Designed miniproteins, single chains, continued (3). Designs and how they scored, part 46

Each design is a single chain, and the fold is of that chain. pLDDT is the mean over its residues in the fold that is shown.

## One batch from the design tools (miniprotein)

Design m9679
Fold by ESMFold2-Fast:
Formats: structure tokens, sequence, C-alpha cells
Structure m9679 (fold): chain A 87 residues (1-87)
């Protein structure tokens, strides 16, 4: 793979890894219904970020894809924190 392909793969990997961590945190909630609600919200947030990163990769904007992935990671963590606090 080219360096650009590797950077794109790493950007997507960061989002998937962050999603995994957020889902584990949600799974530790005592309220099963709250846990499922948090998981759904976190997954929807990650899916939007992945889609945006994939579109930038398709355009050849690897630098933009990496920046968008970093933004996506922050958004996933923020949504997880806010939704867990509501639980």
Amino acid sequence: PSRDELEAEQALALIYMTLGVALVAASNLEDKEASERVKKKVKETAERSIKEVEELIKKGDIEGAVKKAQEGVKEILKVADEEIEKA
C-alpha cells in the first residue's frame, strides 16, 4: 500500500478503536436500557464520522481525512460522556 493508503487506514482505525472503547464504557452501565441508548447514539455518531472520512479518502484528500477522523474521535468521546452522564 502507498503511504496515503496507510494513513487513510490508520484514520479509520482510530474511529473504530474509539467506538470500541465507548461501547465498552456503555456496557458497564447498570441500567440496561440506558446502556443500549448510549450504544445506539455512539454508534450513529461513529457511522457519520466514518462516512465523512471515507468521502474525503475517495476525493484523495488524505490530510482532510486524518483531520476529520481526529474530529470524529473527539465527537464520539463527547457523545459517550454526555449520554453516560444522563444514564
Scores: mean pLDDT 84

Design m9680
Fold by ESMFold2-Fast:
Structure m9680 (fold): chain A 71 residues (1-71)
Amino acid sequence: LTPEQEREVAEAMVRIEVAVLEIELSREVGAERAREIGEAALAAGLAALEASGGDVAAAVAAARAAAEAAL
């Protein structure tokens, strides 16, 4: 894969993890609040992905931490 394709794949993986998290949260806090938390989690995850140079595990951890902080 090119570096550009690797970034696209990493970003897609983070987006999928956040989407799964949002679905799970919707059972606890409802769909509207889960969406709000999901948006914050995605923003944190993508920022961590950029800061780490494509570390998906670090990005997912940052997304989950942001979701936990929003609860």
Scores: mean pLDDT 84

Design m9681
Fold by ESMFold2-Fast:
Structure m9681 (fold): chain A 59 residues (1-59)
Amino acid sequence: MTEEEKKVLEAYDEIMKKNNGKRPTLDELAEKAGLSKDQVREAFKKLKEKGIIKYEPEE
């Protein structure tokens, strides 16, 4: 797992816990992870391919 993938996963879990399971937006993930939206999309795609994340973020 890359550093970007780890940051996105941690941001996703934290936002989901705060919002009672509502999906985070790309903007929320990018801000929380400290990455660009494109980096978040790529990392999220890889995490989904590995079966680590079930849901895609909202745009």
Scores: mean pLDDT 76

Design m9682
Fold by ESMFold2-Fast:
Structure m9682 (fold): chain A 75 residues (1-75)
Amino acid sequence: AIDGDKSRAAEIVALKPKIVVGTPEVLAAVHKIDPKIKGKAVEDFSKETIEKVLEELKKEYGEDLEVTLLGEAKK
């Protein structure tokens, strides 16, 4: 079980997700995974949020997609 305080902080960040900037299909995937995701660019996301978004995209599209998103996220 994860610590409650830490888990809540992560949920609050998820409640304020942002749209990933990249290919239109990548953005659509992010939206479909988390309709609450709204924003402008990957840079707007915190490092922790970016990792979650990448993980969600990876689940649907696979490892190949992660490379595309990481190009800007880790910049």
Scores: mean pLDDT 48

Design m9683
Fold by ESMFold2-Fast:
Structure m9683 (fold): chain A 88 residues (1-88)
Amino acid sequence: GKAEIEKLKKKLEEIEKEADEIMAQLKATDDVLVKIGQTLRLIGLQLDVEKILKQAEELGDEELVKLAKEAIAKLDKYIAEGKEILKQ
């Protein structure tokens, strides 16, 4: 119940922090292989958040569902930016 919701909220915070760090690295690097690797990491984080969203929906926690959807939107934006950086 509540303990599981708090654990999932903490996981979302950790994922968003990691995504921010990945985006900083993507913008700082000229290495194409690093750009590819970091973009793939963002895709992996998106899959993890989608799993959290499903768990949030099963728990019926509206706040956690909203937070997970916001995290997915942020990751979608970051993945799009990563794909554009790969063209440079």
Scores: mean pLDDT 87

Design m9684
Fold by ESMFold2-Fast:
Structure m9684 (fold): chain A 80 residues (1-80)
Amino acid sequence: SKEKKAEEILKKVEKLLEEAKKSTDPKKLEEIIKEFEKLGEELEEILKDDPELLAKYGKKLSKMFGEMVDKLNEVIEKEE
């Protein structure tokens, strides 16, 4: 089902977020963020015909993306 595919993408995103939290390398974090963005695009394509599911999963993705960006900023500041 579309929902099952969306849940599989979310699990991949959660793993990327855990990797991001453990990383102190800005280049690795940028690569993780790019992979996150690709997974977000895949999720949007899968759920494009279901605005309620897209909104629900979109909120989760936005929160996780924010956490990744915050981590990247932390690591960049630490390298100064």
Scores: mean pLDDT 78

Design m9685
Fold by ESMFold2-Fast:
Structure m9685 (fold): chain A 67 residues (1-67)
Amino acid sequence: ADPETIDLEAQAALYTIKAVLARKAGDFEEAIKWYEKALEYYEQAGDSEGVERFRKAIEEAKKELEK
């Protein structure tokens, strides 16, 4: 891991925290926005496991939004 990869993972983690807080507040639109940002950073970092996890989280948040 190099400083650029570490920064990308740190950004992904920060946006993940924002998404979780938004979801806990019941703001699923904001949660989806932050999950999408986290997914972009995991893609840039080459973390395929993180990408798959957040694709699932986005779909789950969208399902809650439809309720």
Scores: mean pLDDT 79

Design m9686
Fold by ESMFold2-Fast:
Structure m9686 (fold): chain A 71 residues (1-71)
Amino acid sequence: MSLAQQSVSLAVKALMEAGDDEKAEKVAQQAGELLSRGDYVGALRLAKEAAEEAGNKEVAKEIQERLEELE
């Protein structure tokens, strides 16, 4: 529902599609912690790194643009 939550979901899906289920689970857990404490920028940064590691350039670019808007 939040842009940060959506970005995390996209990055987790990208990792799963790349076959790295363990990393997808770890990213989901870490992002959940960041979101629960209101660290939306931290969650977006984590999601961008995860998308880059998954090799999904489209998702990484979308998250980067959201980060640039939020600073």
Scores: mean pLDDT 81

Design m9687
Fold by ESMFold2-Fast:
Structure m9687 (fold): chain A 86 residues (1-86)
Amino acid sequence: MKLILTLKGLSTEQQIAYSLTAIGLELEGHTVSVKIDGDTLTITIENLTEAQIESYKTLALELKEQGYDVTITESGDTVTITITKS
C-alpha cells in the first residue's frame, strides 16, 4: 500500500522535524519521497502493510484530538492523510 501524508501550516522547525522522520523511514528500507511547497510538506511512503497504514490513521486521529484538522481519503491501494493546523 501507498501513504501520502500532506502537512499544512507548518513552521520551518516542524518541516525539519518531519523531514528527518521521513529520512528515518527511508533508512528503514521504505521508498520515501518528500516535497516542500511553501508551508506544505508532502511525504509519500510506498510498500506499507495494511497494519502500518492503520497505525498512521490512528496517529492522525490523535493529532485531530490535539486541535489539528485531519482528512483521510482512500483510493485503491493509496491512502491520503491531510493534516492542517487549525
Scores: mean pLDDT 77

Design m9688
Fold by ESMFold2-Fast:
Structure m9688 (fold): chain A 106 residues (1-106)
Amino acid sequence: DKEVEELTRRAAELANEAIEAAKEDVEKGKELLKRARELALEAMRLGTPEQARGIAAMMGTLAVQAVEANKEVAPTAIRELEELGREVPEAAEDMAEAAARVRAIM
């Protein structure tokens, strides 16, 4: 579905912007990461369970990268990952693993 692909691409773009923004302004990084999560959630809800797991894996990787860029993002990243796992049960295990990775690098 072109809509799922476009939402996924936009979510990835915003998450990458969040990573760069977090280096200079942690609050801007947090805001962009939350917007990325909103688009990812829309894509996950519209997609198949397999697409949802793929989007979850992408968001988990990008959230870890945002924390590596600025550790002050970690509490927000953990909350956003746990929220995605609650909203999309198919992603719960991947989101829990990503949150554990964030906690390990704090």
Scores: mean pLDDT 86

Design m9689
Fold by ESMFold2-Fast:
Structure m9689 (fold): chain A 72 residues (1-72)
Amino acid sequence: DEAERALGVAHWRAVAEAAERAGLAELAELARELAAAVAAGDLERAEALAREAEKLLEENREAVLKAMEELL
């Protein structure tokens, strides 16, 4: 469903913006690439990028959550 894909894209774009605000440039770039892969339906690339993004999210969880609160 295109709507479900759009929600996934919006999620990763929000993560990218939060990462940029937190000064996490590498995570922001990965999240933008992941959003693009989800939008394109490129599941192989999305899975690879998701593994890297989840790793960086876990390492920087507190900073990302703080930045996401500022977005709301």
Scores: mean pLDDT 77

Design m9690
Fold by ESMFold2-Fast:
Parts: structure tokens; C-alpha cells; sequence
Structure m9690 (fold): chain A 60 residues (1-60)
């Protein structure tokens, strides 16, 4: 799986909001057009792909 580290606090709004703290690791599950599906601590949410790229870094 592709792992990303948050460079800042992220709040992903939805029916089940996801709060990611700076330095936390999230998983990229799927990209669909301009949207990305991520998973963090068992919660899944859709985010804008460009915003995700600007606010995270790839973890090797």
C-alpha cells in the first residue's frame, strides 16, 4: 500500500470526520479523477488529490 505522512493537521469532513495530526501516517487506497480515498485508524474518507499532495509526503 502507499503510505503518506501528514505535514500538517488534516480534518477530512464527512459523516465520520477524520482528524489527522502532523506526523501521522495515512494510507492511500484509491485515486479516482481529482479525488483520493484514504484510510486512517480504520476510517475512510475522500479528499481532493491536489490538496492531499500539498499536505502530505510519501513514506518509503
Amino acid sequence: SIKLRALKKLVIEGEEPIIVEPGDIIELLKVEGNKALIEYKGKKGWVNLVDLIKTTELVE
Scores: mean pLDDT 82

Design m9691
Fold by ESMFold2-Fast:
Parts: C-alpha cells; structure tokens; sequence
Structure m9691 (fold): chain A 64 residues (1-64)
C-alpha cells in the first residue's frame, strides 16, 4: 500500500543519512541501497504526492 511504502521510504531515507528535502532520484537510490522498497514503490509515492521533491513531513502525512 502507499501508506506502507511511505513508511518504509522514510526509514530508508533516515538510515541512508539523506537531508530532510529529497528528490525522487535520491529517494530511489536510497531505497535500492537499503533494500526496503522497490523503485516502482518509490515512484508511486512521488506520483501520488505530485511533487518533484519532498520533506519527511510530507511523507509522514501519508501515514495518517
């Protein structure tokens, strides 16, 4: 689900040590490196939000 993917994405970004604001490409690379979610799942989250870059707050809002 998008909620599950968003939660895993937040975890992957935090573990990878990326800044609060991340681009789609940075998120895809972090997800692949950490192995927590697929490129397709990352793309689905970004497409749902409709932006090219996101904060942790934007992603956490999807969990609500």
Amino acid sequence: SLREAAGKLVEALDIAGLPDVVTREQAIEAAKEMGLLTEEEVRAVFDHLGKDEYTREDLIALLE
Scores: mean pLDDT 77

Design m9692
Fold by ESMFold2-Fast:
Structure m9692 (fold): chain A 75 residues (1-75)
Amino acid sequence: MIEEEVRKAREYLERGDLRSAIILLTIAAGKIENEEVRKRVLDLLMEASKYLDQGDEEKARALLEEAIRLIEEEV
């Protein structure tokens, strides 16, 4: 269920494991029926991954929080 993936992603974010959060949110995004929202969430997750690769954890975290917000609005 999307709600379980989002809950686990939030737990990983609280622990500072942003990579695991991105994986769970990507799985959740794949279950979103609204094509426009799914695309926006995936774009946010891709950008968050790029910032995390650059060491910008603060920007990555902000993008992941926005992705969670969009997913929760569709569930």
Scores: mean pLDDT 84

Design m9694
Fold by ESMFold2-Fast:
Structure m9694 (fold): chain A 105 residues (1-105)
Amino acid sequence: SLTQSPTSLTAKVGEKVTLNQTASEDVGTNVLWFKQRPGEPPQLIITNASTLVAGVDSRFSGSGSGTNYSLTISSLVKEDEATYFAKSIAKSPAVWGQGTKVTIA
């Protein structure tokens, strides 16, 4: 299973936030991060635990291996309000985390 923490957070523009994901078993680097805004399809932002997808803002970064992973957003803007989902593709079927909702106050 994948567990994301916190389940929700509120931050201000310009702040740095880190979202965590823990796997119940070793998933290597087979972790993807998605950003989903209301009314929009999920956007893939990180692959291979730490590889930024082309065209995604460099304020996003991924880190971690084994069972503990993080998504960091270094300088929040209003457009970062979204639910962020971790997904493991280490085995079939793929496993989704429950998401972390980020709100900008």
Scores: mean pLDDT 84

Design m9695
Fold by ESMFold2-Fast:
Structure m9695 (fold): chain A 57 residues (1-57)
Amino acid sequence: TEEALALLAEGSAAFRAGDYETALRLVEQAIRLAEEDGAAVLAEEGRRFKERVLAAQ
């Protein structure tokens, strides 16, 4: 859970910097870890963030 949160924070920073490839990679990693941890709300937040990254490209 902590690792997934850290990856989402790093992905958010990459997204603000315009590095969409890095943001996408980090958010997908965060979603995977959140799903493995059973953190359903965090996994959903990650999926919504991924949709925003894809829409920005």
Scores: mean pLDDT 83

Design m9696
Fold by ESMFold2-Fast:
Structure m9696 (fold): chain A 75 residues (1-75)
Amino acid sequence: MERARELVEQAREYIRKAEEAARRGDAETAEEYLDQAERLAAEAANLGAGEEARSLMPGMARVRELIREVRAQKA
């Protein structure tokens, strides 16, 4: 449980970093942070923290939308 909780906290931090990168218009860096957050959330779910990992989904969805908007505006 403690390991899964730590993975959830790390995923949450990467979601924040991804959002900040997207807000700065850095879609590539935002995608890298989001990918790491998704991997950490999946690992936490596999260790039994599925509900906590699901609580991260709205944040990850928001970052995906921001990345799409940045790419649409600049390409």
Scores: mean pLDDT 83

Design m9697
Fold by ESMFold2-Fast:
Structure m9697 (fold): chain A 63 residues (1-63)
Amino acid sequence: GAERDAEAAKEAAKKGDSAGAAVAAWGTQLNGGDREKAKEGIAAARKGDAEKGAEYAVQSAKG
């Protein structure tokens, strides 16, 4: 489910990979996560904030 995408977003954030965090946040909504939280995560990661992107990906996966 979305939990694996959230883990991937956290690992991307550790590496400073904002593009990877955005892709992982997008994946959470495809796998049953909250779409609004996924959108916030994608937006944060696109602005270069990989850590904030990962936070929202985790929130998306929790529903």
Scores: mean pLDDT 85

Design m9698
Fold by ESMFold2-Fast:
Structure m9698 (fold): chain A 93 residues (1-93)
Amino acid sequence: MEIDIALGENLITGELEGNTARATMEEGEIERGEEFPILLIGHMLDPNAITATINGIPLEFIRATERGNVQGFFFKATRDIKKGDVIEVTFKE
């Protein structure tokens, strides 16, 4: 199953396996300390049970938003995010 992940100005298609969505940064950069959204379309996840990592290093969760069938999870970059970095979002139910 595909999930669209918006990273700054980039839209990345990721795969959902079980409780984890994974996507690779295709282009652009997000600097340490910047906030960015991960948008999930067609999935309604518990915003209190979301964690995200970049190359296995935790991202800081800021807030969650909902608009129709789109959930936005806003994270703060704990390090620079660059092309080739792997972002994983894990949820618990």
Scores: mean pLDDT 70

Design m9699
Fold by ESMFold2-Fast:
Structure m9699 (fold): chain A 75 residues (1-75)
Amino acid sequence: SRFQELLEKLREELAKPEPDVFNLTTLLMQALSEAQNEAQLKSLQKVAEEGRDKYSGEAKRAFELVIEAIKKRLS
């Protein structure tokens, strides 16, 4: 699915020594938009939590905002 392709690209970007924060943010937003069910939202949440814990500053904030958006959609 498109969601799985985006999730794979997001994981690939996170694995890089110097990830592109703009590309990470774009992939996060696209994956959130493509998520259609609770299982996909929870999968994206796990990846976003990994990113939040790995990074600091603006990158960390981007992951935190996506986590908040996911929690609102799961409520």
Scores: mean pLDDT 83

Design m9700
Fold by ESMFold2-Fast:
Structure m9700 (fold): chain A 73 residues (1-73)
Amino acid sequence: SAQEEADAQLDRLLAGIDTLVNGTDAEIEALGGGAVDAAALAAARAAADAYRAQLRDLRENKTFEELQELAEE
């Protein structure tokens, strides 16, 4: 169904966000840790977590049509 397609797309986006967050952490460790502002990294992770929570809320509480309309914004 269209809703199942939207749910699958949201799951893919969430997985992509997780990969980016985890990948960034691994890159910083590989580069020696001191080259990156820890506060800026923490802020970026917090923003990613907030966006992830927003996507989960949309998935649970919106129909496919509502999700399509929001995606256009």
Scores: mean pLDDT 65

Design m9701
Fold by ESMFold2-Fast:
Structure m9701 (fold): chain A 95 residues (1-95)
Amino acid sequence: SDELRALAALTLGNYYFKQGKYDEAIKWYELAAELGSPALQARAYLNMGKAYEKKGDFEKAIEYYEKSLQLAKEAGNTRLADEAEKFLKEVKEKM
C-alpha cells in the first residue's frame, strides 16, 4: 500500500514538474521518498535534484543527486546510478 502511494506521489510530482510547478513537484517527491522502497526513494531523490536545478538551487540539486546516486548503487540499479552521476557532474559544472 505505501509503495502504491509512493508511486502515485511520484507520478503526481512528475505531473507538476512537467507544468513547471517545481515547488509542488518537490512536495510530492518528498512524500514518494518517505513512503517508497529504496529504489523508488532513489528515483524520487533524482527528480528532486532535477526540480531544485530548475529552480537554480544548485546546492540542493547536488545534495539530492548524491542521495539518489548512493541509494541507486546500494540497490544495484546501475541505470539510475549512471543517470544520477551524469546530472551530478553537469550541475557541479554550473557552480
Scores: mean pLDDT 90

Design m9702
Fold by ESMFold2-Fast:
Structure m9702 (fold): chain A 103 residues (1-103)
Amino acid sequence: MEGTVKEAKQFEVLEAKGLPVKPDRAALLKTDDGKYYVFATATVLDPETGEPRTVTIRIEAEKIEKLPNGEYKIKGKATVTDLDTGTKREIDDAEVVLKELPA
């Protein structure tokens, strides 16, 4: 049974450290138990074929820091899933900087 999403908000991704690709946009989700997750989708080019492949990125937030300029720095464990192959990669020290999108 999937956890109920309590709040969802859209952000621009300014920086991505430890990730194989920087997504343009991300959603920040809060679950019923007070956990935060960052979800993003990005396109990567296959280095052998040049074909675009879609990956999904899920970061379980371990630390959320609000910066003086209103941006958010989020650190946590990331799971990157290739949607074509189902292959998953885990990254322990992922960091993203998010800017809130205007309504």
Scores: mean pLDDT 77

Design m9703
Fold by ESMFold2-Fast:
Structure m9703 (fold): chain A 70 residues (1-70)
Amino acid sequence: KKKEEFLKQAELELYETALKAIERDRKVGDLRSAARTLDAVLGRPMVELTDEQAEKRIEELKKKYEELKK
């Protein structure tokens, strides 16, 4: 009952916080920190720290967040 709602809220908060951290790190050029956050949340390492790859992984995370929000 309530546990399932808490787990969903925890996941939403995790993705929201991760997205904020990634956007901040990316703006200052700290793609390494952004990659760590992406790896932790998506479970996939970024083998190349390029802006294009970082943007694609960030968009993937945003899509997962929006799907959880629904």
Scores: mean pLDDT 66

Design m9704
Fold by ESMFold2-Fast:
Structure m9704 (fold): chain A 60 residues (1-60)
Amino acid sequence: MLSEEEREKIIEEVVEYMKKVFPELTDEELEKIREHLKSLSDKELLEARDWAKKEAEESE
């Protein structure tokens, strides 16, 4: 089970990856993504990170 600090780090990682995949996203849109990520379970959040990382690496 993830601590609150670990969850915040993962959320920031996902946001960083999302920004790489969609560089046109505004701060407001990124904040909405953060809010969605905060609503996810630990397992769903880890899955979101893994997905976003793959997308960021594949999109180049």
Scores: mean pLDDT 80

Design m9705
Fold by ESMFold2-Fast:
Structure m9705 (fold): chain A 70 residues (1-70)
Amino acid sequence: DVEKAAKILKEAGKEEEAEEAKKNAAAAEEALAAGDLEKAKEHHEKAVKAVREAAEEEPEKIEELAKREE
């Protein structure tokens, strides 16, 4: 779901926040593959936080783009 949220953020013009979310999501997957559950959780939480904060800055744009996925 982070990947979908990052795509919505990029379409809303929040490309930097979308890249930050993707970066943390990728780091979480790499940590999980390496068996580092603590780092995986930390990076996943950072990705979710980045999405949430960006959505709060542009709620109307994010809401409209999310509607298209209903």
Scores: mean pLDDT 72

Design m9706
Fold by ESMFold2-Fast:
Structure m9706 (fold): chain A 63 residues (1-63)
Amino acid sequence: GVEEIVDRLSEGKEEVDLTEFLVRAIEEKLLTEEQLLAILKEFETKDKVKKSEIVKLLKEVEE
């Protein structure tokens, strides 16, 4: 599920660099374009984001 994908992309870190997270997600093709855009819109002003906040956002997009 979303939690396992985010855990993989975050390398087990609770707080991740947003740019590194997005680059890895694109390279591994683990997130859809809609999920990537949702992350960019929600966190556009942040350099670092908590893994839990990304999981919460992506679960809402899938619902």
Scores: mean pLDDT 78

Design m9707
Fold by ESMFold2-Fast:
Structure m9707 (fold): chain A 61 residues (1-61)
Amino acid sequence: TAGERAAEAALASGGSPAAAASAAHEKQVMGGTTREAADRAARLGQAGGSAEEAARKILEG
């Protein structure tokens, strides 16, 4: 799922397990669009750098 992909991307880019769990949970709970999951990953990337790239991959499908 997009949430799982966002969580894995956050971990891969140096995010904490807590940040990854938060990203996955928010996608499941709020059920937002793939774009919203990408925006969340991008915010995470502002702290870690590579999550923006991960967000773009989620967007491209």
Scores: mean pLDDT 54

Design m9708
Fold by ESMFold2-Fast:
Structure m9708 (fold): chain A 109 residues (1-109)
Amino acid sequence: DPAEEQRRRFEGLIGSFAVLDLRNVPDELVEEKVKELEERVGGLSPEQLEEVKRLMSEYKLSENSAKLAVLVRRLDPTPEASLRVATELLIKKTERETQKPIDYSLIVD
């Protein structure tokens, strides 16, 4: 089933976000990253907005987190790109909460 295979591919992307606890990243940081990526690849099409709604419903993502997933997939379809973006957001969240730099190697490796 082509639809089922497509879902499995998106599950890998969403799993990457979940592993790095992206759901607990402040929505303002996710929104900022969404705007940055939209400036690079253009705004979301109606088809992509439908995919955003699907991801929100199926994976309990915020609207901005779902938009980020779709935009990252457009720019670079690898799971590694999703992990990199999620890691960047978690680092920014931690720096804001602690007012102290974090060791990036402890999160990435």
Scores: mean pLDDT 66

Design m9709
Fold by ESMFold2-Fast:
Structure m9709 (fold): chain A 55 residues (1-55)
Amino acid sequence: SPALLEGLRHLAAGDYAAAAEAFRAALAEDPDNEAARTVLAAAEAALAALPAAER
């Protein structure tokens, strides 16, 4: 989906918050999309690991 591609673009740029939003949108369009669930979990984990100033 376009949302999945947009999320991957943000993830590659290090924008984990925008990536997570895009992956949530992709998952809302297709709840069975395991790839979207996997990359959303990765983006959320990366965001949680960032210092407070980067969240």
Scores: mean pLDDT 79

Design m9710
Fold by ESMFold2-Fast:
Structure m9710 (fold): chain A 84 residues (1-84)
Amino acid sequence: MVAKELDELYEQIKTSEGGEKEELEKRLEELIRRAEEEMERASEAILNNPKDKEVFREGTRIIVENGLPVAVHRAILEREKKKA
């Protein structure tokens, strides 16, 4: 689950210093970006297949399950970058 992976990386970042912290922050940014791209593809699939119930169900699941965790961790990451 993206939420669990984001939380685990963020906890590691909080206890890390120097180059390890920078590496973990890059991994967190990459995970957020991939999840955002997955949600964008899900939205596009729904729009391109408006009568496909399975596409709607799966796409909605991806957007709902990933949307809030991704938004929260992106906001945290951007705030932390400004205080580095």
Scores: mean pLDDT 78

Design m9711
Fold by ESMFold2-Fast:
Structure m9711 (fold): chain A 77 residues (1-77)
Amino acid sequence: SPLEELKAEMRRIAEEYLEVLRTLSPEKQQEALEKARELEERLREWARAHPDWSVEERGRKALEVLRELLRYGKELA
């Protein structure tokens, strides 16, 4: 199903992010956490603005945000 595919992709990205996070200094880990909080708030604001969107559409947006977080983490490394 589309949701199972999204879940699998999110898991893969989360695992990659965890490996990146392990290579970072404590200061860079803190920067990554601050970025995660910013992205979480942005996603929450977006979700409030789009109450009519499906669970799948919301999942795709969450995946986009996770990809941005991973990219940021890699840039810190």
Scores: mean pLDDT 84

Design m9712
Fold by ESMFold2-Fast:
Structure m9712 (fold): chain A 71 residues (1-71)
Amino acid sequence: SLSEEQFEAEVLAALTLIYTSIAMLDPSLTEEQKKKLNELTDRALAAAEAGDVPAVRQAFEEIKKLIKESE
């Protein structure tokens, strides 16, 4: 069974993937913003594999900020 930390990290990583997938459908995002979203998603997934909940949260917050800046 996954530890509580690992479970939280996996859930946050799943939310990150959902957010990024939806964001990639937004035609207002630039190629640079899409590249940054992919980089942040990769960071979140790596942090989740390591069970680093704070790092996953930080990447998720950066993704939300980038999406909000496109509004």
Scores: mean pLDDT 77

Design m9713
Fold by ESMFold2-Fast:
Structure m9713 (fold): chain A 66 residues (1-66)
Amino acid sequence: GVEEALKLAREYLEKGDYELAASIARQIVKAHPDNAEAHRLLAEAYEKLGKTEEAERWRKKSDEIA
């Protein structure tokens, strides 16, 4: 389910596997475009990857979902 996928994305983010974290978060966003937490995880993963502009765009989308 969504909660298990979010947990897995957080685990990869915590252990430094930012590409896998971003991939999982992106899949959650695709299936659940209203999930603010998935947008935040994707933004954090992009930030860790040095993709600052992409991180800012996804963070803004998360805020808009509210």
Scores: mean pLDDT 83

Design m9714
Fold by ESMFold2-Fast:
Structure m9714 (fold): chain A 94 residues (1-94)
Amino acid sequence: KLKEEALKRFEELYKQLSPEQQELLDRIVQTYGLSPLERAIVAFLLLQGRGPDAVDLAIGLHHSPERVSDEELEGLYRALEELARTGPRPVPPP
């Protein structure tokens, strides 16, 4: 179900992107042939305003796809999900 969850996450993130970010993401996906999980990660980075990091990740995955395991991609996905969910460290009220 990881692939189905990645596709749902990708769709959710895609809807939150600006038209220009959607165009960039579509070009990245077409150029580098990204998996559903890789697409979700790239979309998340674009949403965070990290366009250069998203492109660099896509290039890295395309050039050396075997260098990044599914386990590592799952770890990255979960770390990004956790970061988005928890936000910056909550400062307890004084």
Scores: mean pLDDT 68

Design m9715
Fold by ESMFold2-Fast:
Structure m9715 (fold): chain A 74 residues (1-74)
Amino acid sequence: SLEERLQKKIEEFNEKATPEQKKAVSAIAETLVLVGEALDEAIRLSRETGLPFSEAADKLFEEANKKAKEILKK
């Protein structure tokens, strides 16, 4: 399976990688998880509202950008 292949590659990497390389891979993995979560949220919003995925994604990013601006003002 894809998961078994990924697990084997992760184990091989962890055996040979430097601490700096492990930290870099962890940061990339965390970024990919956040992207996956954002995509799941856009799919959920699309299903709940009946909006096309692209419009649901745009709405999600617009709301997130607005909240970020409000936080930065405080």
Scores: mean pLDDT 73

